# Ledger of designs, part 9: designed miniproteins, single chains, continued (2)

Each design is a single chain, and the fold is of that chain. pLDDT is the mean over its residues in the fold that is shown.

## One batch from the design tools (miniprotein)

Design m4299
Fold by ESMFold2-Fast:
Structure m4299 (fold): chain A 66 residues (1-66)
Amino acid sequence: SEEEKKAGELALIAALRIAAEAKAADPSAEVTIEQLSETVYRVTAKTAAGTTVTTVNGMEILEALK
């Protein structure tokens, strides 16, 4: 649907932002973006201090923009 397409775009934008922030904070960070579904992405940032996993749900982002 158009709504799912928009949610997917929002999720990807958010995932890319999280990845960029992680690299800005630690240039040596190993950052991976994984698409779990059309509207959900997972960002994994591995640093010397540890690993952070963030799940981004585009449908939740879209609903929050109402």
Scores: mean pLDDT 85

Design m4301
Fold by ESMFold2-Fast:
Structure m4301 (fold): chain A 59 residues (1-59)
Amino acid sequence: DEKRREERRRLILESASYSVLAIGYAVKGLTEEDREKYLELAKEYIDKSNELDKKAKEL
């Protein structure tokens, strides 16, 4: 029980961290010259965030 709670919390925190990174790169994609590069990075990080969130929900 406790171990599952710790694992879920870890996954949620990691998912949130990737979401913040994705937002940062999305903002850069709106303002920087290399727009496509930053939007691709934002997509990669949001996909990783969604993967971790799904794992947390499966616990």
Scores: mean pLDDT 82

Design m4302
Fold by ESMFold2-Fast:
Structure m4302 (fold): chain A 69 residues (1-69)
Amino acid sequence: LQKELEEEKERIEKLLKESEKKLEEEAKKKIEENPEKAEQIKELTEGIIEGLRLIIEGVENIIQKKLKK
């Protein structure tokens, strides 16, 4: 069970890293199309990435709690 949790955590971290890359690429394209909104697009993208980080931490905590029971 602990080994499964470690494997799932590693998998989720890889998915997060790939999602961050895609979000950054999308943000760059939008900034090129709308340079006057660059700061807003950057802030929104950073907020989404931070939100994803928090969600993943929450999921990890829930899985850990359920697996130990």
Scores: mean pLDDT 75

Design m4303
Fold by ESMFold2-Fast:
Structure m4303 (fold): chain A 75 residues (1-75)
Amino acid sequence: SLEDLLQEASRILAEMMRIASETKDPEIIELTTEIERLYRELKRAAEAGDEEKARQLLEEIKRLYEEVKEIAKKL
């Protein structure tokens, strides 16, 4: 459901903001800003009832989240 997609994206964003705050790494901060942008797009897609668009945006958010986790492991 759109609600489930929004909840998952919101959880990822919250975790990213935590990692960015703790590490203060410029690359992680940049990626977190991109995830915030994608989250806003996902919210708009959800408001429009576009589940396919919302699902695609969540997959992009998840991909960036994996990138941040890999960067964080090296800090």
Scores: mean pLDDT 87

Design m4304
Fold by ESMFold2-Fast:
Structure m4304 (fold): chain A 70 residues (1-70)
Amino acid sequence: SEKDDEHRAAARRIVQEYMARHPDLSREEKVEIARAIAKTYEEHRDTLSPEELEALLRQVADEKLAEIRK
């Protein structure tokens, strides 16, 4: 559906933004961030608006990046 396409576009945009802003991340670190985003997307895609989902995915990505950078 159009809403599902919007949710998917939001998730893809966040992944692309993080990869572009953090080119120094290893392949393994990039996979961990992408996996965290994908898991959160699958858990919430049917319950949140695209805007709410985008905000949550950004938060999850930020938290995972902070964990990796420790």
Scores: mean pLDDT 78

Design m4305
Fold by ESMFold2-Fast:
Structure m4305 (fold): chain A 59 residues (1-59)
Amino acid sequence: MEEEEKRRKEQKKVTAEAALGLFEAEESFREHYGIERSEEEEREFRRAVEELEKEIEEL
């Protein structure tokens, strides 16, 4: 039972970390090619990143 709970938490953490890495890669790609986001898109992106970071900390 504990092994299953630990496995689920680890899976969620790995998934959240992978998603965060994808957001960072997308940001680097945009920065490199000079692709600008709207103020709203930038705000939404930051919120999504912050939520993922918070989720990782809670696991």
Scores: mean pLDDT 76

Design m4306
Fold by ESMFold2-Fast:
Structure m4306 (fold): chain A 88 residues (1-88)
Amino acid sequence: MADELAAKGEELAAQGRYDEAAILYAEAGSLYEKQGKLEEAAKAYRKASEALFQLDPNSPQGQELLGKAYELEGKLEEAKEAYEKARA
């Protein structure tokens, strides 16, 4: 399920359908996180963030998802900066 959502998100991103890609990547990230697959969750959240930044380079939701990815990767300073940008 999560792998299938991530693969479909990648296909949509390749087609320039970044809004739909972001939704599927974020959903895949959430499912991976619930499964304890934290590395795959972080990758999916990063891809969701990247898709949102294609639509709006200053996307608050993009920064929030990037923060989640960094936090899952143990990059706490980068996560803090992303979350602060999401709140600006």
Scores: mean pLDDT 86

Design m4307
Fold by ESMFold2-Fast:
Structure m4307 (fold): chain A 82 residues (1-82)
Amino acid sequence: SMEELKEEIKKLREEIKKAVEAGDWKKVLELAKKLAEKEKELLELKLKEATDEEEKKTIEEALERFKEVAEKEIEELEKLVE
């Protein structure tokens, strides 16, 4: 469900914060990749449940923007690890 997915995203963000505080950048990269996948899944679920065409377009644009930003963030983290 969307609620379960939101809770998983929240937990991943908390684990990322702990990994950052520990200086475990390899773990941060692993968790960031998982977070990106879950956030993408949440947007795709919102798109499927949307009934208004204007709302669907807004979510589609948000999904495209998210993919661009997530790819850049992951690339920067990969440079930081190795």
Scores: mean pLDDT 82

Design m4308
Fold by ESMFold2-Fast:
Structure m4308 (fold): chain A 74 residues (1-74)
Amino acid sequence: GGDAERGKELFEELFASKAPGAGPPHGETPSVTAAVHLLGEDAIRAALMAGRPGVVPALSEEEAADVVAFLKTL
């Protein structure tokens, strides 16, 4: 398992610093929290490692595991 505290810090840097309060308007997709519960840890880890150019950078395997650990606490 990853480190949820490091995952929280990474998640906040990736999303909160780009636009305060900016999540995708209307939708559970790509709601990462909902996706963890629906798709499972491996699918979310793979998506985080792939990243989205211009939106979120690709994470290392360790960073993706930390973010997944954080999302599981929500």
Scores: mean pLDDT 63

Design m4309
Fold by ESMFold2-Fast:
Structure m4309 (fold): chain A 110 residues (1-110)
Amino acid sequence: RTGGKEFEELRKTDPALAEAVHHYELGLIAESFGFYKQAAKHFERAAELAPDTELAARAYLNAGKSYLKIGDYEKAIEYFQKALDIARRLGNEELVKEAEKLLKEAQSKM
């Protein structure tokens, strides 16, 4: 709860990453209101602004989940695959496992 300064420093040192975090938060807000198409666009933008980061992997997972909610299984698969590729490069086993699970779920709906 004492984190306003951390965001200000991030914005000064890495403005692209700060913008990515902002879009990620907007995506979560849109998703919470059921605006899955808008949520997906915000998550896509977050991933583009922070390529090859954990944030990008999480953003692609959430974009895929949003497409899954609206029945766009082909796009869901595409974004889960992007998240999986980044998670594997980062060695993040938790994200790899989640991406593989979601990828199989989306494929089962095709």
Scores: mean pLDDT 85

Design m4310
Fold by ESMFold2-Fast:
Structure m4310 (fold): chain A 90 residues (1-90)
Amino acid sequence: MSVAELEDRVAALSGAVEETTAALEAALAAGDTARARALIAALETLARQLATLLDEARAAGAPEELLRRAEETLARARAAVAAGRAALGL
């Protein structure tokens, strides 16, 4: 994987985390528990994809700046999962 491909993947996953988090907040505000649970599962999947990408990027010797950006995106995904679970009493 090239550094450019890694940058594009981190950007795509960051966008997906932002969109899914916004959808989760909307579902919680609407009291749509089933949708909220599905969106938490989607965020958990995005977090696993980011963790795998980070492992691959480290193995490939990716720049520290890209690793930090991926770690920040992973932390945001995990925080959204934790907040969503807390809101549902999970």
Scores: mean pLDDT 87

Design m4311
Fold by ESMFold2-Fast:
Structure m4311 (fold): chain A 62 residues (1-62)
Amino acid sequence: SMMESELTQKAQDLINQGREAYKKGDKEKALKLYEEAKKLAEQGKSDGVAQLAQKKIDQLKK
């Protein structure tokens, strides 16, 4: 559906924003952005994007 496609695009954008926050040393902001990306990817039924977001979250928790 159109809504699922929009959610997937927003999730990808949030992953990119989280990567930029991490590069700037803002780990807390990066984590929040990846968590939001995961939620949107799940709502958009995009398992691959949701899994990518989860991997980013796991990397920050180690």
Scores: mean pLDDT 86

Design m4312
Fold by ESMFold2-Fast:
Structure m4312 (fold): chain A 108 residues (1-108)
Amino acid sequence: KADELVKKAEEAYKQGKYLEAARLYEQAGDEYEKQGDLDKAREAYRKSGEAWLKGGFAREATPEDYELTAKYLFEKAKELRAKGTPEDIALANILESFGTTFKLKAEE
């Protein structure tokens, strides 16, 4: 099931549907984490973050979209830090970096 989500995410990414790809990669990461495959979970979460930034979302987003996205990313990062694994902390750092970038864009 997790491998199917990765395949769908890769297809969406290839089609330029980066936001859809990001969500599918996140779902795949959650499934791999439940299965105990932390290496695949980490890779899926990393690709999710990359898709969020690379996508047309950032180009087409309004200041309100940037604010809401930053808030979501900071909240998700707090949840990951609470879990306390090295993988979750590394992803939390990435999401906090993205959140800071989107917060700054919202102020433009």
Scores: mean pLDDT 74

Design m4313
Fold by ESMFold2-Fast:
Structure m4313 (fold): chain A 62 residues (1-62)
Amino acid sequence: MEEEERIRRLGEEAYREMQRVNDLKRKAGTLAKENPEEAQKLIDEASRLTREFAERVAKEAE
């Protein structure tokens, strides 16, 4: 019964996380030629955020 409310909250957070991840990847692409070390850090952060969010969703679902 509370499944829809849960999905709504996760959906809103997912949209924000998606935008953050996409922004980080775009910035990494721009930096890749001038500063590959910083570009790699941004890619690593994007991957970490994606994994952490997925783990939170999985734990909440149990």
Scores: mean pLDDT 76

Design m4314
Fold by ESMFold2-Fast:
Structure m4314 (fold): chain A 84 residues (1-84)
Amino acid sequence: SEADLREALDRFERDLEGLEEEAKKAIEEKASKEELEKLLKGVERGLGLLEQLREAAKEYPELQERLEELEERLERLRKELEEA
């Protein structure tokens, strides 16, 4: 349902905020390549889940806009981790 999708996006956004903060700390602290690779895998999993949510939300334009913003955040995070 739309309500279930909104709740899923709310959870996704909270999880993404945590991942962004963890990545920021890892970059600041010059974490090992292995730790950065684990964070990158987290981003890749997030992008995969986001694609599934986008498919489920095709009938809900408002949710599509939110999904687009979340995808942009994940792609930015991916780039930051790859450049670390």
Scores: mean pLDDT 86

Design m4316
Fold by ESMFold2-Fast:
Structure m4316 (fold): chain A 61 residues (1-61)
Amino acid sequence: SAADRARAEAALAEAVALAEAKGDRTTALVIRHEVQRLLDEGRYAEALAAAERAIATVRAM
């Protein structure tokens, strides 16, 4: 749905910003590539789950 897409895009932006804030550009690029691929495929629920997992992982670093 459009709501799932918007949530996934917001979570992706947060995950990338957190990785970049930690100085880990490689992790930021990997997160962007993986989640964007799912978004491009219309797999919005999976994209959201991947982005939320990335946020948790980066916060734990």
Scores: mean pLDDT 84

Design m4317
Fold by ESMFold2-Fast:
Structure m4317 (fold): chain A 56 residues (1-56)
Amino acid sequence: MKTVREAVEEFKKRVPTDIPLDELVRRLARSFGIAEDAPAPEELVKGLKAAEIAMS
């Protein structure tokens, strides 16, 4: 995944959530101290992957 937004978009395609895309992107970017259009750190990608597996 290239950016935080792209990573979250891919996550939402596989995991149905009631949290709006923009809100989830804002929360994750804030928690890592980065911009929404910044490259997604490996830890963020791993977290989304773990959440996807846990919700499957």
Scores: mean pLDDT 76

Design m4318
Fold by ESMFold2-Fast:
Structure m4318 (fold): chain A 71 residues (1-71)
Amino acid sequence: GLKEELLKTIGEILRLIGEELELERELERLKAEGTATEEEIEEIKEKIEKIRKEIEELRKKLKELEEKIKK
């Protein structure tokens, strides 16, 4: 049902937020160490951006599901 899809979508968003936070911590660690190449930093930033786009799409889906449930 719609409520089950809502909960699954929330779970997916939380998982992706966790991955984003892990990548942000890695980026901060690499910057603090000062040993990372610009390419390594850019690769992590690109991964973060990809995850942010996936979260945005899932947030849109979540809003649509909430609207359908509230109907």
Scores: mean pLDDT 83

Design m4319
Fold by ESMFold2-Fast:
Structure m4319 (fold): chain A 81 residues (1-81)
Amino acid sequence: KSKEIARIIGLVLRAVALLMDGDGEGAAEALRRAAEEVERLDPSAKEAVEYLRKAAEAAEAGDFEAALEYLLKALKALNEH
């Protein structure tokens, strides 16, 4: 569990770095991978997975503000689990 959590954190940090670098496509890939890892680790974390996927869609569309907002919502949902 701790190793899987570290991997999810790593993917989220990578996504943030890619957003800061203007790489929406790379950020979307990292966010989708994070959603897959969260779903695999805890299938009941549906809200967090949904927000991570919405963050990826926003990043891919170039809406970095919406991507960060959805990412924050995903992290809040994960902290409530």
Scores: mean pLDDT 83

Design m4320
Fold by ESMFold2-Fast:
Structure m4320 (fold): chain A 55 residues (1-55)
Amino acid sequence: MSIEELEEKAEKIREETRKKVAEYDARGNIQEALKEMVLGLAELGELYLQIRQKK
């Protein structure tokens, strides 16, 4: 997979994670908001490691 494709996936994950966290926070579901943050960070970390290995 190309670096551009990995960067595009990372940006999409960032945006979707922000939206999910905001939605759960607005509903008062703080635990779910925190879980979405942790999951998003884990996915981003894995993608950034792959990008750095190719750069």
Scores: mean pLDDT 78

Design m4321
Fold by ESMFold2-Fast:
Structure m4321 (fold): chain A 68 residues (1-68)
Amino acid sequence: SALEEEIRKLLLEAGLSEEEAEEMLKRLKNATTDEEIQRLVTEVHLRGMSPEQARRLYELAKELRERQ
């Protein structure tokens, strides 16, 4: 989906490998709570994602959860 593609792009821009990005996307898709999503976004932020990109990732991950 376009949503999953945008998330993957943000993860790659943060310096994750393609394999790491796919695994993180899988973890985000399996996240059931806002707290879990926040923890995952924090992990990516600490790897080099800007605060603006981290906020965008959080918004996309929440939308991904809400569409399930």
Scores: mean pLDDT 83

Design m4322
Fold by ESMFold2-Fast:
Structure m4322 (fold): chain A 58 residues (1-58)
Amino acid sequence: MKIAEVIEDFEAKSSDELTLKKGDVVEILEVVDEDNLLVKSLKTGETGIVPRYVLKEI
């Protein structure tokens, strides 16, 4: 399981994106492209696309 920490707040701009708060922990499910990842929030269980730059891999 590949884990990342959210290093800055991100607000979803589309239904495919996931809103995350700084300090949240996510599981990386899939690499969408070089700039975007599909993740699962370990706090809520919700899934969605987020920009790679808001995450730090643990």
Scores: mean pLDDT 84

Design m4323
Fold by ESMFold2-Fast:
Structure m4323 (fold): chain A 87 residues (1-87)
Amino acid sequence: SMVLEKLLELLNRIIELAKKKGDLETEILAGMGQLALAVGRVLGDERFALEMVLKLARQILELAKKKGDPETAELAEEVIRLAEEAL
């Protein structure tokens, strides 16, 4: 699925940004999203992967807004948009 590949790329960008900022909470949440995508592919359950990534991305967005992190917020909003469009 092209959408799962794009979500994986966006989550990786969030992880790289979180590592640069020392933001362990965002790094963990985005890593959980990558794990959800891997689990969904193994089980053949794309809907599970999308729903879990959407939930995690919403949490990342809330954290980014509270921390005043517009770069992470923008990436999280794009993850949310793609996951919602694919559901």
Scores: mean pLDDT 89

Design m4324
Fold by ESMFold2-Fast:
Formats: structure tokens, C-alpha cells, sequence
Structure m4324 (fold): chain A 63 residues (1-63)
């Protein structure tokens, strides 16, 4: 259901933040990617927009 997908999105976002705070940049990026994949599946963003967001996040986290 959409409610279950939204809960999963929240969980990936929480895990991404937790990984980032622990210094696990690759883990943070993996969870962010999963959150973006769910947003595409939910029709909230396009695949192209998800790739742009991920690239921007990676740039900021690895600078």
C-alpha cells in the first residue's frame, strides 16, 4: 500500500541520516538512493530528477 511505501521511505531517510552521522558516507548514499527509488515508484519525482538529487548529495557529502 501507499502507506507502507511511505513508512519504508521514512525508514530509509532515517537510516541515511544515521549512517552519515556515523561517518559512513557510502552507507548514507546507499540509503538515500533507496529513498529516491521509492519516490520514483510513488510517482513523486522522475528517474532523471532522482539521479540529479543523488549526484548533488554525493558532491556535498564527499567535498
Amino acid sequence: SMEELLKQLEEYERQGVRAYLAGDIEGALAHIRKALELQVELGLISEEEAERILARVREKLTA
Scores: mean pLDDT 82

Design m4325
Fold by ESMFold2-Fast:
Structure m4325 (fold): chain A 76 residues (1-76)
Amino acid sequence: SEEAKKLIDEAYELAKKAAEALAAGDEEKAKELGEKAEELFGKAFELAVEKGDEESLAHMREKLEELRRHAEELLA
């Protein structure tokens, strides 16, 4: 669904900023942004599962893989 994809994209951007804040040593900002990202990913996941939206679930998987790689590069 369009709504689930929007939530995933918003969560991804917040999670990227959280990883960048953590790499910069700003643990408070990282926590705030990370918690917000986690909330939005959770809402998107529930919405996608409820609707059987395999496309949005695939989009979420791709974004989470990109995020993991981004965080690994920053925190290595």
Scores: mean pLDDT 84

Design m4326
Fold by ESMFold2-Fast:
Structure m4326 (fold): chain A 94 residues (1-94)
Amino acid sequence: SLDEAQELATKAAEYELNKDYEKAIELLEKAAELVKDVDPRLTAKIYLRLGKLYKKLGDNEKAIYYYKKAKELAEKENDEKLIEEAEENIKEIE
């Protein structure tokens, strides 16, 4: 559900502030699963956050994976800002 996904994303932000990136990732992956077929823009934003968190953990392969997924959805939704942000994050790692 969208409400459940928003609650998970909010809770993930709390873990991000506490630098508990692994727990934040777990919650955001659950949130993405709930919205992937319902809200492509929200899904793209969650994938971008997942990429940033995996980068903080030093998992550059997973970070690039999620940035590319975010970019694909952002392109489909014509969200220029999300496309640009995803591309900039990919370039920073590659």
Scores: mean pLDDT 88

Design m4327
Fold by ESMFold2-Fast:
Structure m4327 (fold): chain A 98 residues (1-98)
Amino acid sequence: SEEEALESAANILKNIVKRAQEELGIDPETAEELIKQIEENKHDREGLLAVADQLEARIDEAVKRKIEENPEKAKEYQFKADVLRTFLAIVRHLLEKL
């Protein structure tokens, strides 16, 4: 159960990174570094929570940049970010149960 929760959280975090790269333009090097940190912390609750915090900060930076580049799409980028933040909330909930 604890091992399954950690694995689920890690997998959701990896999917959030991929979607942030595709939808918000997080650069490939940042995405690769985040994936590496998720893999290195896949058995560490506190480590995965720290990665979730980093990923949230990167999503916030990416949204701000995308809105500055394309103000007409601000609502679209905010919606995409809110979906990713919802998945981050699910990850935090899974990890807090441990």
Scores: mean pLDDT 89

Design m4328
Fold by ESMFold2-Fast:
Structure m4328 (fold): chain A 83 residues (1-83)
Amino acid sequence: MAEEELKELYEELEKAGKELLEAIKAGDLEKALEYLERIAEILKKAIEVKAKAEGDEEKAKFMLEKLEEILKEDKKKIEEIVK
């Protein structure tokens, strides 16, 4: 069931978010960027799961393109914040 898959993905997202925050606090740019990429993978999978449940592949494609734009901005911000 799509909602169960999304629940598992959201739990992984929460864990990855905590790990990202700890890496930022530690000033570890390499780890922070690794966790950002992990978060991106989880979000892409969540979009795919939702698209399959709704039967809308074009919507999934659009959301994935927008996610890539947001991730480029977030990556730059992390590079600016981390020492």
Scores: mean pLDDT 76

Design m4329
Fold by ESMFold2-Fast:
Structure m4329 (fold): chain A 67 residues (1-67)
Amino acid sequence: MLEKVKEAAKAGDLEKALEYAKKAIKENPLDTDLFNEIIRILAEAGVPASQLIELAKLYTKLAKEKE
């Protein structure tokens, strides 16, 4: 899934990159390294801070539910 996020971001398809990022986070809710890498890729690709904050909220919610 991370590779699909990278490919979509490189192609400038930010909507697809966000879709794949959400799937990766849902599949790996306790993988902090994966989450940090996704945020870095999306930020470098120009995803707005508001969308990155929404991903961080999703990650935090899923990680809390898995505790």
Scores: mean pLDDT 80

Design m4330
Fold by ESMFold2-Fast:
Structure m4330 (fold): chain A 75 residues (1-75)
Amino acid sequence: MLSPEDINILKQIIETASSEDEFDREVGIAFAEMLLGIHKAEGADPEAIETIERILDALRQGNVEEAKKILDEAA
């Protein structure tokens, strides 16, 4: 499961990626990619990695509602 810290970070990432500003959306996606990279490098938890990958994919598709739903189901 995602840690409370990861959940809080992902909430902020999704909020940033939900911006109408293209730059803010790109920043949010970049932070999600960075978080995924950290979890893959340190990761002993495949479920956390899978959840972050699903959120990142949703954000890349512009589907903010799906990203929020994935995070809410993982919290």
Scores: mean pLDDT 81

Design m4331
Fold by ESMFold2-Fast:
Structure m4331 (fold): chain A 60 residues (1-60)
Amino acid sequence: KSEVVARAVAYILQAIGDALERGEESPVSKAKNIVEALRLIAERTGDPEVRRIAEELEKL
């Protein structure tokens, strides 16, 4: 389960860095919690693995 948390943090940091390089607002800044942040990242990137990690984190 620690692997799921580590990957969630990595995806969030990547999204923040990517937004900073573009001078844009990160999807993380609009999220109310970490699971919502990952879902927004998955929606913007289209990456099914990010969505899977969000679902696993929500279920714990």
Scores: mean pLDDT 74

Design m4332
Fold by ESMFold2-Fast:
Structure m4332 (fold): chain A 99 residues (1-99)
Amino acid sequence: MSEAQKALEEGYKAYAEGDYEKAIEHFEKAAELGDTELSALALARQAIAYMQMGDFEKAREYLEKARELAEQVEDPKLREGLLALIEELERKLEEAEKK
């Protein structure tokens, strides 16, 4: 397992425990260490954690960053999957802001 992948898994564990600040720290590490694909995924996961914390401004900021990197992914299948995930999260963010 790569160091970036390990950081991503540590982020998922912290998120599952409800420690969103710790999850963001681990996902930030994953984004720094990973390739374009993993970095885009890690940024999208940071946005999810910010949404759970009610920080919709940060969630939006990180989804924009994730989209920018996802568009640079060379593999069409991975790029499509990442963009679909980001689009789903953008929709969920808009719904969360209305509540």
Scores: mean pLDDT 85

Design m4333
Fold by ESMFold2-Fast:
Structure m4333 (fold): chain A 63 residues (1-63)
Amino acid sequence: TVEEARELREEGQRLFKEGKYEEAFKKYLESWQILAEVLGIDHEEVIETQANALEARGKLALK
């Protein structure tokens, strides 16, 4: 499950680099939900993934 969440985050990073911010946000959000459930909301990896999701959402708001 953690490995699946990490793969989702990596896919989100690739989509973000391609300018596909809506798709990137969706992948980051899915990854964040899994990581938060397994590791807890205060884990560094959860916080980092949440930040990635918010950045992708921010790109959408600026368009």
Scores: mean pLDDT 79

Design m4334
Fold by ESMFold2-Fast:
Structure m4334 (fold): chain A 68 residues (1-68)
Amino acid sequence: ELDELLERARAGDAAARGEATQRLVELLKSDAPEAQAEADRLLEVLGITREQLEAAKAAGRAAARAAA
């Protein structure tokens, strides 16, 4: 499933890229290692840098602490 989605997204399928983005958002809500690994693969295919990913994770953690 994930591999199929990633392959279509790489091929420039707009629908697949949209689905990949939705899946990325859901995976980032989970702290499970496997979910984060899948999120990293989606970010790579979508052309989002690891630096951008780390910034997003840091912002999310800061927001969670502020809400606590």
Scores: mean pLDDT 71

Design m4335
Fold by ESMFold2-Fast:
Structure m4335 (fold): chain A 93 residues (1-93)
Amino acid sequence: MIEELLKEGKEALEKAKASTDGEECLACAEKLFDILRQLKELGAPPEAIREAAELTLEAARLALKKATTKEQILKAIALILDAIGTLFELELE
């Protein structure tokens, strides 16, 4: 289950990297955030939560870079903050 979620997360990030559409990139970042949430709910080990948070942060940064609307910008910023917050909770810089 954890390995399946991380694999799905890596696939979502690759889709975000390949996409030129801000909405598609944001959807990939939102999917990664949901995967991160699921891993936390499952009590996944810190290394798995860290990897998912790093994937979410990277996808959210790509979503921000490709954002064309105010709503996309705000959602991407929120995801960036949530991912950074998770990384700090794990005592990672």
Scores: mean pLDDT 85

